# Ledger of designs, part 69: designed miniproteins, single chains, continued (2)

Each design is a single chain, and the fold is of that chain. pLDDT is the mean over its residues in the fold that is shown.

## One batch from the design tools (miniprotein)

Design m6378
Fold by ESMFold2-Fast:
Structure m6378 (fold): chain A 91 residues (1-91)
Amino acid sequence: MKLIQTETTLGNDVNGEEVGKAVEKQLLDKGATSVGIGVAGGPLHSTLPKDSIVSSTALSDTLTPDEVGDSSKKGVESVGGTVSSIKSTEL
């Protein structure tokens, strides 16, 4: 089972709770067994400003780092967010 971390840099202001729920849904729908989502220095319940980094961690047997990254980006975009950069790494 692989542990994959993705760091997604936001291109605009978005609701943190909505982003967190959307990214979790995308990763679980793609086959992640477990998902952790956070931001550096703050809770997901507030507005996340542009250039905030959303960290998502997925535990999976089948997903690649690129697939976790793509799902994280789709989650952000599904709630009206934009992504300025994305980095995904197998831990």
Scores: mean pLDDT 79

Design m6379
Fold by ESMFold2-Fast:
Structure m6379 (fold): chain A 79 residues (1-79)
Amino acid sequence: SEIEKKVEEVIALLEKAEKSDLETAAKYIEEADKLVEELADKVTAEDEELVRRLQEAVQALYEKVGEENLQKIAEIIEK
């Protein structure tokens, strides 16, 4: 349940990123990355379904935002 809640939090952050300007989107994506790293340390085989759902949400962000905007967001995060 705790892992499920964190997955929902990550998805919510990615959804906010989709609706935001590049600067704000970078901030939400960076917060999501931190939560994903915490999840990676805690997930077990029982959580494969939730992990796949999270990966699908990341891919959906890629498709909605587009490669050009994702590149710009990545550069903001790296800077």
Scores: mean pLDDT 77

Design m6380
Fold by ESMFold2-Fast:
Structure m6380 (fold): chain A 80 residues (1-80)
Amino acid sequence: NTKELAVEVLGEEEAQLVLELINAAENQDTEKVQALLKTLQTKFPESADKLEILADKLEESGQQEEAGKYRILALKLKES
């Protein structure tokens, strides 16, 4: 599933931050989204590229909508 793939691509710590960020975004918690984006950019500067790899793997498993969320997150990490 998505959590297992995230851990495989990102590692446990980075995957936890990414999943929290997705959850915060879905809950419209703008303040938490900004804090988590900053943490992820600072601690894991290559996370955007890894999220694109994760999105590719999710598409391969038939999770197109989920993959889209990770691609959007990768763009935000590069721009925010």
Scores: mean pLDDT 81

Design m6381
Fold by ESMFold2-Fast:
Structure m6381 (fold): chain A 65 residues (1-65)
Amino acid sequence: SEEEIEEIKKALKYFAEQNPDTEVGKLAKELIDELEKDPEAFLERIKNDPRLQVLVDLAKNLYKA
């Protein structure tokens, strides 16, 4: 849903801000760009890449904490 996409975007932005100039922070910024360009392709990529799924889940947990 659009709400789910917006929550993921906020979580990834927060994660990137808390981890500036790190490899994981750069990856989070790349994921935000992908999500903004094509939300469907973003979700498909997350489903097919366990490493990215772990990163998104971590970002969500830290943002909601």
Scores: mean pLDDT 81

Design m6382
Fold by ESMFold2-Fast:
Structure m6382 (fold): chain A 80 residues (1-80)
Amino acid sequence: MLSEEFQKAVDRILATARESMRKAKEILEDEDVLNKSFDNILKAAENQIRLLAKKYGVSEEEIQEAIDRLRAEFERLRAE
């Protein structure tokens, strides 16, 4: 189903964003620079989710679920 394909694509985006955040934490010593980097990674991931949602023709509910997952993951990684 298209919704399953969309979720798999979202999982790949989440994995990439998670790795980018972890690498940023290892390299960036300045907390302000780190926070800006996290915000940029989040925006890029949200934009990728929205582009894929348009391609797959998924519902607004599925888009919101994907974004909620992304934001929850970012909150978890910021707390680490």
Scores: mean pLDDT 80

Design m6383
Fold by ESMFold2-Fast:
Structure m6383 (fold): chain A 118 residues (1-118)
Amino acid sequence: MTEEEKFLAEFERLVRDFRATVDGIVAAYEAGRISKEEALEQLLDLFDTFVQAVKAYFDKAKEMNFSKETLQKMKELALEAARHFLDAFRKYLPDDKEAIERMEKKVKELEEYLNSKI
């Protein structure tokens, strides 16, 4: 594997772990193991951490002069995961309209940031 391929594989793991953690928080909430407020707090903190990590990976990929194809793949993975998060948020926490609107805005801002790096 090239250094670029290794970096992409590490990023793919980050994205996979994020999705699994979202699913785990939702499963804990549905099982009554955590409250709605705890689920909301954990999901919002998780998403903010994920966005910061994605931006850091993108900045590093640009510094390393990785291909546009790799950057595009990273963008697709990150945005798919962000949409998975948003869909889970809307499905399981539908009554928190303000939080949903804030998350929709953050997903759009992430997409615009990533597009600026490609």
Scores: mean pLDDT 88

Design m6384
Fold by ESMFold2-Fast:
Structure m6384 (fold): chain A 78 residues (1-78)
Amino acid sequence: VEELIEKIKEARKKLGPNATISEIAKALGKSEKTVLNAIIEYNEKKIRELEEKAPGTLEAEVEIALYQMSISVSRLAL
């Protein structure tokens, strides 16, 4: 998952910040479902890290909400 996320970041760097999931998947030779699932798993991991490092802080709650929103959007796209 981590290696695929790094490749996704590199693809966004090359294609630009507004690159679509379809464009990233095509550039990496992966399916859109594979890219979306990797993003979901990465965001879920980041939520767990934030809960461990700073439980109950406003800053952590805001970041967790943003990751949860990203997961919801990605799941709807699957």
Scores: mean pLDDT 73

Design m6385
Fold by ESMFold2-Fast:
Structure m6385 (fold): chain A 114 residues (1-114)
Amino acid sequence: SDAFIAVLAMAMLAVAFDQYEVAEYIIKRAKELGLLDDEEVKAIEATVNLMKGKPDAYKRLLVHSAMKVKSFKEFVEYLKKGDVEKAKEYIDKILNDKELLKKTAKEIKEQASK
């Protein structure tokens, strides 16, 4: 689903910046909004746990790839600065807007196809 793709990518990106509170917030909000089923939540949580154990070089490579997703530019800046409140605001903006969520998922898919 578009929600699964966007939530997974944003959660992984937050973990790549060691912003674990932001990653937890994304998963919690997506579940509260009914955007993910239980199996999708489990898959994202498992992926986040794997990401926490990855070396910095892998995390930096993920960030480099994510910077090619136009919708993530503002989110990455908040994560870099440790601005947890602005990062949460951005997450709420994306998750509460079906068109922004679809657009974000499309940009992620286009980057993955290159």
Scores: mean pLDDT 83

Design m6386
Fold by ESMFold2-Fast:
Structure m6386 (fold): chain A 86 residues (1-86)
Amino acid sequence: MAATREALREASRREADNIAEELKKQGKIVIKVEADPDDPAASQAALNEALRKLRELSEKYGPDSVEVVVYGLPGAGIGAAPETLA
C-alpha cells in the first residue's frame, strides 16, 4: 500500500467514514491509524487527524462510542492519550 501525506490522510478519513457507516450496524466507531516510523511527519499528521475525528465523533455520538486504534508505532506508550495532545 503506497501512501503519501495526502493519501494517508485520505485513507484515514475514508476509513473513519466507512467505520461511521458500520456504527449503524454495530453501534461503535473504530478509527484505525497506520503509523510509519520511517515517515514521522506523515504518521503524526494521520494520528492528529484521527484524534480530531475522535473528538468530533465523541461529541456527536457520545464519548463512549468511539475508539482509536493506532498500529505501526514502535514503543507507542508515550502519546496514545488524546487528552494529552489536541
Scores: mean pLDDT 63

Design m6387
Fold by ESMFold2-Fast:
Structure m6387 (fold): chain A 69 residues (1-69)
Amino acid sequence: DAAALGAAGAAGIAAGGASAEFAQRAKDMPTRGDGHGGNLAAAGAVADGGGDPEVSQAGARTAGIGGKL
Protein backbone atom coordinates (compact mmCIF):
# COMPACT_ATOMS: atom_id res chain seq x y z
CA ASP A 1 0.00 0.00 0.00
CA ALA A 2 0.89 3.65 -0.14
CA ALA A 3 2.07 3.65 3.48
CA ALA A 4 4.45 0.76 2.85
CA LEU A 5 5.70 2.38 -0.37
CA GLY A 6 6.17 5.67 1.44
CA ALA A 7 8.23 4.01 4.15
CA ALA A 8 10.44 2.28 1.56
CA GLY A 9 10.76 5.40 -0.55
CA ALA A 10 11.42 7.66 2.43
CA ALA A 11 14.05 5.25 3.75
CA GLY A 12 15.78 5.29 0.38
CA ILE A 13 15.63 9.06 0.20
CA ALA A 14 16.79 9.59 3.76
CA ALA A 15 19.31 6.78 4.24
CA GLY A 16 20.20 5.42 0.82
CA GLY A 17 22.32 8.39 -0.14
CA ALA A 18 19.35 9.96 -1.85
CA SER A 19 20.82 13.42 -1.31
CA ALA A 20 23.74 12.36 -3.52
CA GLU A 21 22.19 9.65 -5.69
CA PHE A 22 18.92 11.51 -6.18
CA ALA A 23 20.82 14.63 -7.25
CA GLN A 24 22.94 12.59 -9.66
CA ARG A 25 19.83 10.87 -10.98
CA ALA A 26 18.02 14.16 -11.44
CA LYS A 27 21.07 15.58 -13.20
CA ASP A 28 21.32 12.61 -15.54
CA MET A 29 17.60 12.20 -16.21
CA PRO A 30 16.80 15.71 -17.47
CA THR A 31 20.09 15.86 -19.41
CA ARG A 32 19.59 12.42 -20.91
CA GLY A 33 15.89 12.90 -21.52
CA ASP A 34 16.25 16.57 -22.51
CA GLY A 35 12.57 16.89 -23.32
CA HIS A 36 12.01 13.15 -23.48
CA GLY A 37 12.60 12.06 -19.90
CA GLY A 38 10.26 14.64 -18.46
CA ASN A 39 6.70 13.54 -19.15
CA LEU A 40 7.55 10.23 -20.81
CA ALA A 41 9.56 8.99 -17.83
CA ALA A 42 6.58 9.51 -15.53
CA ALA A 43 4.16 7.89 -17.97
CA GLY A 44 6.50 4.97 -18.58
CA ALA A 45 7.01 4.39 -14.87
CA VAL A 46 3.27 4.30 -14.22
CA ALA A 47 2.69 1.88 -17.08
CA ASP A 48 5.64 -0.30 -16.05
CA GLY A 49 4.36 -0.47 -12.49
CA GLY A 50 7.82 -0.18 -11.06
CA GLY A 51 11.37 0.90 -11.71
CA ASP A 52 13.42 3.83 -10.49
CA PRO A 53 11.14 6.78 -11.36
CA GLU A 54 8.06 4.98 -10.00
CA VAL A 55 9.63 4.25 -6.62
CA SER A 56 10.70 7.86 -6.11
CA GLN A 57 7.27 9.10 -7.20
CA ALA A 58 5.40 6.72 -4.91
CA GLY A 59 7.60 7.57 -1.93
CA ALA A 60 7.34 11.31 -2.48
CA ARG A 61 3.59 11.07 -3.01
CA THR A 62 2.94 9.19 0.21
CA ALA A 63 5.18 11.52 2.23
CA GLY A 64 3.73 14.58 0.50
CA ILE A 65 0.13 13.57 1.15
CA GLY A 66 0.53 14.00 4.91
CA GLY A 67 2.46 17.24 4.64
CA LYS A 68 0.34 18.65 1.81
CA LEU A 69 -2.92 17.82 3.48
Scores: mean pLDDT 45

Design m6388
Fold by ESMFold2-Fast:
Structure m6388 (fold): chain A 66 residues (1-66)
Amino acid sequence: MYTPTPLELGEALARALRNPAVADKVRAAVMEKTGFTEEQVDALAAGTAPEEVRREVGQKVLDANA
């Protein structure tokens, strides 16, 4: 069973947020599971979020699913 690192998951979520077909659904799910604000999720989608923020979102999603 594969367990992604927090950074790998954060980067995968950033890519999903750039896909128009799933962006709104992914945004809602990330905000619900992590408590991130809309502005933080928008920064992640835009690629302006620091590596630490991408790692943090991935870690919080992993924690929420553990």
Scores: mean pLDDT 76

Design m6389
Fold by ESMFold2-Fast:
Structure m6389 (fold): chain A 87 residues (1-87)
Amino acid sequence: MEEKVKELEKRYQELLDRMRAEGRVTPEQARELARIFEELAKLYEELKDYDGVASAYIDLARVYEMLGDKEKAEEYRKKAIEYQKKS
């Protein structure tokens, strides 16, 4: 489990570095970010790391906002708040 978290965190950091170099986020990079944060949220939930889950959901909400998916962004904001209460 911990190795999967580290792999995803590494992919996230590499993607951030690429996005910063480009000065903007492409739709493909935003979708890759969403996949990373969705997987991280699942792993953190299995680990009972509710702070980690909440953080991942906040990041997912931002990604879906960038993609124009307001409905998913709102869903993830609500989930983040719920998990923050459990932390």
Scores: mean pLDDT 78

Design m6390
Fold by ESMFold2-Fast:
Parts: sequence; C-alpha cells; structure tokens
Structure m6390 (fold): chain A 95 residues (1-95)
Amino acid sequence: SELERERELVEELLEKTKKLLSPEAQKLFEELLKKGLEVLLERLKKTAQELSKKYNLSTMEEVLEYLEKNNDKDPEKQILLALLKVLREEIEKER
C-alpha cells in the first residue's frame, strides 16, 4: 500500500517532467526510463554534481537558476531542469 502510493507519486512526477521537455529530450528521457528509474536518476545526479562543481553552485535552487538562465539545448540538461522545476512545485505544495 505505501509502496504503491510512492510509485503513483513518482509516476505523476515523471509525467509532469515529460510534458515540459522538447521532443529530443523526451526521447532521451524515455530511453533512460526503459533502462530503469535508477539509471535516469544516477545520470541526472551526475549532471547536477558536474554543474555544481564547475560553476560553484551550492544548492539545487542555484543549479535550477543556472539552467533556466543558460538556455542549453543539451537534452540531459533539459531533463534535469524539468525535473527540478517539478520537484520545486511538489515541495511548495507540501511546504
């Protein structure tokens, strides 16, 4: 029951993320999801860590702001931006 509710929440977050993506980013997103949710999350975590280190960003909000200001056409960065926007919205609902 609890695991089912968590899966439903994750699925809703993933669907919201997909709707924010360009066709090229959607294709990469679906390809990574076919390999597993953990594969998608590991790839995005590495991208966030690399951006954090390269641009001296201390928080996820700073990473999000960087991605919004730098209109990067990299599909992986677009997926990270979309996911962070969806997570921010979810956090604002729960507070």
Scores: mean pLDDT 80

Design m6391
Fold by ESMFold2-Fast:
Structure m6391 (fold): chain A 75 residues (1-75)
Amino acid sequence: TLTPEQLRDRVYADLAALVAHHDLSPEEQAQLRKRADALIAQAESSENPNLMAEVSIGVLRIDIAVLALAREREA
């Protein structure tokens, strides 16, 4: 089982890697960070924090994919 600190570190590390891969703007990074913080807080208050952590990471990945698709349409 992940501690709250380990959960936060893992989500932030995953977010940072995805942000770098998709070359997101500082504004996009700030929005995703804020959303990540909210999802981490929700997971920490859950009866099943590990499952909620997986869901939170999945939601963040979808958000990043949507942003990447929007950028492709601009190119």
Scores: mean pLDDT 68

Design m6392
Fold by ESMFold2-Fast:
Structure m6392 (fold): chain A 58 residues (1-58)
Amino acid sequence: MDDVEKTAEELTEAGREEEARELVERIRQAIADNDFDALHAALTALGEALREAREERE
């Protein structure tokens, strides 16, 4: 599994629903546009948001 949807669900459970929706839409847009830079940026932002959400539990 690429875990993009799983990561978005984890962000939603952490109370970051709007951010998760925005990042998923950015990923979809980048794929549709064949924009690898935008895709990489969106995936990086998704991963960083996940790390921040996990840090908040400390």
Scores: mean pLDDT 75

Design m6393
Fold by ESMFold2-Fast:
Structure m6393 (fold): chain A 69 residues (1-69)
Amino acid sequence: GEREKLLEELIERLKRLAAEKAKLLEEKYGVKAEYSVELIDGKTLRVTIKVGDEEYVEELDIEEALKAL
């Protein structure tokens, strides 16, 4: 459906943004960075970036994120 296409596009955009942020942090701190984007409960997207001993987590409500598109 149309909503499924928008959700797939949103997830792809979040993965690209997370990859960009991870790369900047990796270059800044001189250590490898990892990132992931997960659908938690059908309502929440969790973006995680790990850099050395640090972990950054942001959660987005899907309905609000789709309205921002």
Scores: mean pLDDT 80

Design m6394
Fold by ESMFold2-Fast:
Structure m6394 (fold): chain A 81 residues (1-81)
Amino acid sequence: SIEEKIEEEKKRLEEISDAAVAASGTDPQTVQRLVDEARREAEELKKLAKEAGYKVTITLPRISHPDVPRVTRVEVKIEKP
C-alpha cells in the first residue's frame, strides 16, 4: 500500500541520516555523500506523501563544520489526512 511505501521511505531516510551522524568527524566526502542521499530520499518521501494526501515536514541534515564535519539528524513529521 501507499502507507507502507511512505513508512519504508521514512525509515530509509532516517537510517541514512543516522549513518551521516555516525560519520560525523570522519571523511568530509563520505559525510557529504550520505547527506546528499538523505536529500534524495526526502524528495521521494515528499512525492509519495503528496500522492497519498499526507502533509510532510522535513528538516534536512546540515553539515556544520567543513574540516571536521558534524551532521544534524533529519527530522520528519508526517500528518495523515
Scores: mean pLDDT 80

Design m6395
Fold by ESMFold2-Fast:
Structure m6395 (fold): chain A 80 residues (1-80)
Amino acid sequence: SDAAREQALLDRTTAAIREAAASLGITLSDEQARALAEAYLKGGLRGLQAALIALGLSPNQAVALVRELLRIMAEENARA
């Protein structure tokens, strides 16, 4: 179903954001990581960047997390 596909995409995106944050030493709660994943799925990279800034991350931290997320997602796509 579309709902099951959307949930799977949200779960994968949340995991990728958590991995990106951990690699950069950025502490995110599970709730924050899920909210960031929802922002990305609704608004793309710009939506994610705005949500990161709203959480209190610096512009440099937001850019670094976006770059690391794109790297992780590119690796996942290369394995598919």
Scores: mean pLDDT 86

Design m6396
Fold by ESMFold2-Fast:
Structure m6396 (fold): chain A 65 residues (1-65)
Amino acid sequence: SHGARLAAGVARLQGGMDEALARAAGEAASKGDAETAARYLQIGAGMDPERAARGGRGLAAVGRS
């Protein structure tokens, strides 16, 4: 459907931004900068809170945040 195509396009665009934010948060967490990592996740939450929550769980699982 047209809605599914549009949603996929938006998700791809947002996915790129989410990937960059997740990468930056992961790097900050690996350096022990929990505050900067949290800031990047908070920015992501403003754009997509559910995806940010999933990213937060992933970072917690690797033991750096």
Scores: mean pLDDT 58

Design m6397
Fold by ESMFold2-Fast:
Structure m6397 (fold): chain A 58 residues (1-58)
Amino acid sequence: MAEERARELLREEVEATMELIGAAVDVLINPDDAAARAALDAEAARANALAAELEAVR
């Protein structure tokens, strides 16, 4: 069911957004930390993938 999948994806999107905020805060605290920047990029890519998946099931 598209509704159940969309609800599942929305929950994952919220979780990904919270993780993205955490990664962004880490970059703000340690802007020279390459690992923190890489983590932020990875979380942003995950959030974008989830948004595309949600668009596909609407």
Scores: mean pLDDT 78

Design m6398
Fold by ESMFold2-Fast:
Structure m6398 (fold): chain A 93 residues (1-93)
Amino acid sequence: MSKKELEREAAILTTAGDILMVAAEITGSPEDLERAVELYEEAGKKAIESGNKEDIEFVAKHLERVAEVAEQMGHTDIAERARKIAEELKKKV
């Protein structure tokens, strides 16, 4: 897979995660938050494979936002998972 294809896939996955985050904030659904975490984790993997450090940092910030929203909703387990993935991504930068 080319670097440009990996960057595009990371962007698409990040956008899909953002849509689920908006849905979760409207509905209060923990399932939408968990799906957003999974999509951002995949986006982070594509960003790492692409070697684009700015994309890795961008995805990590989105996961930090998921953690904040999850905590505000009382889903500490989802928040801890999102933070852990964000920290792992930051170590790759």
Scores: mean pLDDT 87

Design m6399
Fold by ESMFold2-Fast:
Structure m6399 (fold): chain A 72 residues (1-72)
Amino acid sequence: SSKEKKIKELKEEARKAVIEGASEVARYMGEMVKARMDGNEEEARKYAEKAQKYGEEEKKKLEELKKKIEEL
């Protein structure tokens, strides 16, 4: 049915959002580690903040998608 198709689409959006968020967080965490190995604690902090920001944005996207699924 159309409802099942919409639920499948929203679940796929949630899957992609999680992968995208995890990828960005991992990328910034890698840059943070590199900065720390280089003795650059200021750069490491900036990358940690970017990782946190992307994690929070992805959590918000996932909650919005979850609500859309629950309303179907």
Scores: mean pLDDT 84

Design m6400
Fold by ESMFold2-Fast:
Structure m6400 (fold): chain A 64 residues (1-64)
Amino acid sequence: MPSPEELRQLTRLLDAIDELTREKGRSPTLAEVEEIVRRLIAEAPPEDRGAMESAGRTLLDSLR
């Protein structure tokens, strides 16, 4: 099971994807999800980057 830190970062990723889905009126593409993951990792505090990378990997693997 993911850690509480990974669950927090996963929630942030899902919120960003949901926002993009509402904005575009469609499901985002794999490339758009990859861009969101990359951006959120770059924006994350150093303490959260590992958890964000783990959450992002899990999410992207679910879309393959």
Scores: mean pLDDT 79

Design m6401
Fold by ESMFold2-Fast:
Structure m6401 (fold): chain A 72 residues (1-72)
Amino acid sequence: DKFKLLAEANKEIERMIREAEARAPGNARLRQVLFKGGVDATSAAINGDKEKVEEILKQTREEVEALIREAE
């Protein structure tokens, strides 16, 4: 069900946005990475590509964590 995949992708992106805002507020690079990740994950989810959604979310999460560590 592509709607479940889309809902889960959006939920994970929103979680990462909240975490980034809490740990590194005002970081423009984090905002850019999360925006791109959200767009790419949404596109893959609409196409029903679960594997691609999981890869995009993993890559976005890793980049977000690296940028948060740099901002600390």
Scores: mean pLDDT 84

Design m6402
Fold by ESMFold2-Fast:
Structure m6402 (fold): chain A 88 residues (1-88)
Amino acid sequence: MEELKEQAKKALEYGVKQVLEADKQSPEEGQEKAKVLGKMAVKAAEELGKEVGEYAIKLLEELAKQVSPEVAKVLKEAAEKVREAMEK
């Protein structure tokens, strides 16, 4: 169980790197990677609970400050969905 949470956090961190690299190529590529990261974050929060969800929200919010506005919007929407998933 603890190993799954650690693996989820590492996967989210890798997703952050993918979004940053994609956004440097184009905002469109950044948005696509941000959607994938958002889906992973929501699923991780649903399956692994509040600790992973809170970590995901922190990563998404910090990343949103570093990317284009279009990508930041997708990340902020994903963070809201993670908050909703944590309430279950």
Scores: mean pLDDT 85

Design m6403
Fold by ESMFold2-Fast:
Structure m6403 (fold): chain A 68 residues (1-68)
Amino acid sequence: SSEARERRLAAALLRHEAETAVAFVPEDKRDEVRARLLELADQVLAGELSPAEAFARAGALIHEATGR
C-alpha cells in the first residue's frame, strides 16, 4: 500500500541519517544517537510512529546531540 511504502522510505531515510549524521555527533554520543535513530526506523516500520513523528523525534535528537 501507499502507507507501507511511505513507512519503508521513512525508515530508509532514518537509517541513512544514523549512518551519516553520527559523523557530526561528538564521538562519546555516536553509539547512543545511532541506536536511537535505528529504533525510530523500526518503530515506523512497525506502525508505532508516523513518519512525521519519527522525523520530528530524530531532528530533536540530532539537535540535542550537535546543538544544530
Scores: mean pLDDT 83

Design m6404
Fold by ESMFold2-Fast:
Structure m6404 (fold): chain A 70 residues (1-70)
Amino acid sequence: SELEEKAEELVEKILKAYETASEEQKKEIDKLRDEYGDKINEYLANDDLEEALKVIDELKKEIEKIEEEA
C-alpha cells in the first residue's frame, strides 16, 4: 500500500539522518517524530488516509531541512 511504502521510506530517511546528526539534531528529529507521529495517528484513526500521507511528506521535508542545516 502507499501508506506502508511511504512509512518505510520515512523510517529509512530518519535512520540515515540519525547516522550523520549531532546530538542536538537528534533531539530535534525525535521531537518532530513525536509531533508528526501524533498527527499521523489522529488522521489514521479518523480514516483520513490522504491527510496522513500529507503529514508523512511534511515530516520528510522537516528532516531534510535539518540535514541541510548541518
Scores: mean pLDDT 81

Design m6405
Fold by ESMFold2-Fast:
Structure m6405 (fold): chain A 65 residues (1-65)
Amino acid sequence: MTKKVAAEISAVAVGVEAGIGVEIKEVDDEFEITLSSKDARAKEAAERIKEEFESLGIKVKKIKI
């Protein structure tokens, strides 16, 4: 499995667990992630997604809440 595919699956899984919509865009081998909620739950989800991507050695360009 490609690391990029694993990272996208992880981000979607975090969103589903938190009940938050997650949009993922790939830009020049980096990822932009948009979360549908602006509460503390979205901030926790964003941190988990960032940790998952970093653990796979993938750069997250932007996370929008």
Scores: mean pLDDT 76

Design m6406
Fold by ESMFold2-Fast:
Structure m6406 (fold): chain A 75 residues (1-75)
Amino acid sequence: SAEERAARLLAEARAALELAENAKTVEQAIGAMIGAIGVAFEAELLKLPEELREEIKKLAEEAVKKALERMKTLT
């Protein structure tokens, strides 16, 4: 169902944020950023309920921000 797909994407977005927050290498930070972008893209394409899409996008945006911050501090 759409709700089940949204739940999986939400979990993926949360995982990307956790990876970004805990990145110990630039490679991990880049991986988190790419993962977050992919999840946000899929959420947009699947036409999920607006509230779930918004939550997924916010988590993905935060993951990208954290990844960029971590990349700057890891070098």
Scores: mean pLDDT 83

Design m6407
Fold by ESMFold2-Fast:
Structure m6407 (fold): chain A 60 residues (1-60)
Amino acid sequence: MEEQIEEDIEKIKKAPKEKLGSVYTAAALRLVGDYLDGKITKEQFEEGFERLKKAAEEAE
């Protein structure tokens, strides 16, 4: 799980401006799916989501 979030963060940081939204949305939806499937805890979901959000904000 954590490894996937790190990969998604790296993709967000390297994404071209026009693709940033698509890359971020794909990562966020994957995180939501993992939480709904019970693969991660609520705390892991909230932490991962915050990390993705900060990566996207820094990439802009």
Scores: mean pLDDT 77

Design m6408
Fold by ESMFold2-Fast:
Structure m6408 (fold): chain A 82 residues (1-82)
Amino acid sequence: MKYLITLPAEYGKDGEVKFVVSGEYTAAEAGEEMLKKLGDKLTEKGKAAVEGIKLVGEETGATAEQVAEGIELSGGAKAEKI
């Protein structure tokens, strides 16, 4: 299963940031891939948000799916199953 994550315009230098993550990834793995592929496109706030996802994943062992659900509940970003 895959998730389309949408970060608000304040997190991206070119406006809102969209990226696809595998639901088989841990939150830490998803965060690392996002930093690699999107690092230059993320604002300071965007990098902090993605680093937060990675840190939570490293401490809890959460999956990308669990983090996607948490993102939707927080209202700060969107996560959609595709």
Scores: mean pLDDT 71

Design m6409
Fold by ESMFold2-Fast:
Structure m6409 (fold): chain A 67 residues (1-67)
Amino acid sequence: MAEEVERLVKEGASVDELAEFLAEKTGNKDIPLAVKAIGWTPEQIVSMARVIEVNRATAAEGQAAVA
């Protein structure tokens, strides 16, 4: 996910396209709304995608310690 978003940025994708891509991949329709309201940059969207991916990987692979 984060790697795919980074690839889209490298290809010259717009902020709107990146936000829509994340929304469709995550199912979170709040992402495009937040991006438009706050004015996030492509770099910030990549960072958010990375956080989402890491969180998903942590939740899927292990529940060793979260507290």
Scores: mean pLDDT 72

Design m6410
Fold by ESMFold2-Fast:
Structure m6410 (fold): chain A 85 residues (1-85)
Amino acid sequence: MSVEERLDEVERRFREVRERMKSLSPRERLRLAQEMLEWLTEAEREILAVSSPEERAEATARLDELRDGVAQLILDASLEVEREE
């Protein structure tokens, strides 16, 4: 599998996770977002291990955007959890 195909798969999984979150409680969304961050960290390690220097720069930029997206999901879910007694 190419680096491009691996990045496309990661982005697809992120979209699927976001859609699934729409029907989950704040606590379940927080857990899922944290699990996604852990999975993304592992996927990044694997992608970067097979990347050329040129591919690594692009892969890092795209993975950084995904990490920022997941961090926002964690923040939003955490704030909603804090509103629940």
Scores: mean pLDDT 82

Design m6411
Fold by ESMFold2-Fast:
Structure m6411 (fold): chain A 109 residues (1-109)
Amino acid sequence: MEELLEAARKAVEAIKNKSPDYDEAVRELAQALVDYLKKVNPELLEKMKTPEALKDEGVRVALQAIAEGLKIIFGEYAAEVMEGVSDALKELGYTALAQFLKEEAEKLK
């Protein structure tokens, strides 16, 4: 949890300062989120690797909770952060989580 909060803090600072390290901070945040989910719910994380997971109501409820958490933490920057995290998660193979966060980011624009 501490690693996830520290990664979130770095991402907020990078966005506010328009840092050249923003892409790195967002990738670190995506990795910290994956590592946290692996510790607390590894079965859910494995399901998130396939787009078929988006058809599971229980998975969608968990994904919505993650999106709401990011909205609370990042406020006005939530759309930009969720879009960046989505891109990083897609590279890591978490296709369903990436797709859901991208759709949530578009709703905030």
Scores: mean pLDDT 80

Design m6412
Fold by ESMFold2-Fast:
Structure m6412 (fold): chain A 88 residues (1-88)
Amino acid sequence: SIADRLLQAAQQTMEGMREVARELIELDPSLREKVEELLQRAEEHYQQLQEAISNGDLQTAMQHLMHMGALYTGLSALLVSVKKEREK
């Protein structure tokens, strides 16, 4: 179903964010607090996405998935930035 695909996409997004977070913390441990705050925000959106799905509100679920995607994009951009600085 569409709901199952949204849940799978959200789960994959969370997994990807955790991987990026791990690499960021390994490269720059000073970013740990900021990275953990971003992961917490993503987890809150994931929880709200699951609740929206349970209520049949696919539009709200999609909005939370988009917010998770934006957080993932931000984490990925931060990782690219840190990697570039380490090459200098």
Scores: mean pLDDT 88

Design m6413
Fold by ESMFold2-Fast:
Order: sequence, then C-alpha cells, then structure tokens
Structure m6413 (fold): chain A 104 residues (1-104)
Amino acid sequence: SARERLVAAEREAAERHRELGERAEELLREGRTEEALELARRTRLEVVLEVLRRLGTPEELLEEIRRLLEEKDPRAADLVGEVLAERVGEEFGEVARRLVEESL
C-alpha cells in the first residue's frame, strides 16, 4: 500500500539523516557551519524526492518539484504537501509541507 511504502521510505530517511547528522556535527565542530547546513538541507530534499518517487509520483511532476526546490521557491513545499496528502493522507501532507518549507 502507499502507507507501507511511505513507512519504509521514512525508515530509510531516518537512518540516512542519522549518518548525515553526524557528518554535519563534525563540520560544525570544524567551524564549517555553512557547509554543514547545506549538507543537511540538500540531503533532506533528496530524501523527499525519493519518497515521492516511491509513491508513484509522475516523473514530470518530480522534475517540476526538483526545479522549484533548486530555486528555493516556497511553492515546492505546497506541491510536495499536496502530493503526499492525495497519495497517503492529509496529515502526512502537512508534515511534509512543513519539512520542505523549513529546508528551503
């Protein structure tokens, strides 16, 4: 089901964030704050795109979302939220929208 695919993708995302959180902390300890924040941001957005792909989002829509994310356009957060709300549930859409908004 879509929910089972989301749960699996979220588990992978959590593990990936843990390892990257450790690398970001290392960069922060080295005084490389900008690089640490950029690493965390890029990885979070790549995870979001992978989750959307696993949920069966059309490639044309994924490409539009990627472009909006690269431009740091706030419409990216709304679009990601709408896709997740439609495919999994409104509660998941709101969480994803906020996560993307905070990661732009």
Scores: mean pLDDT 77

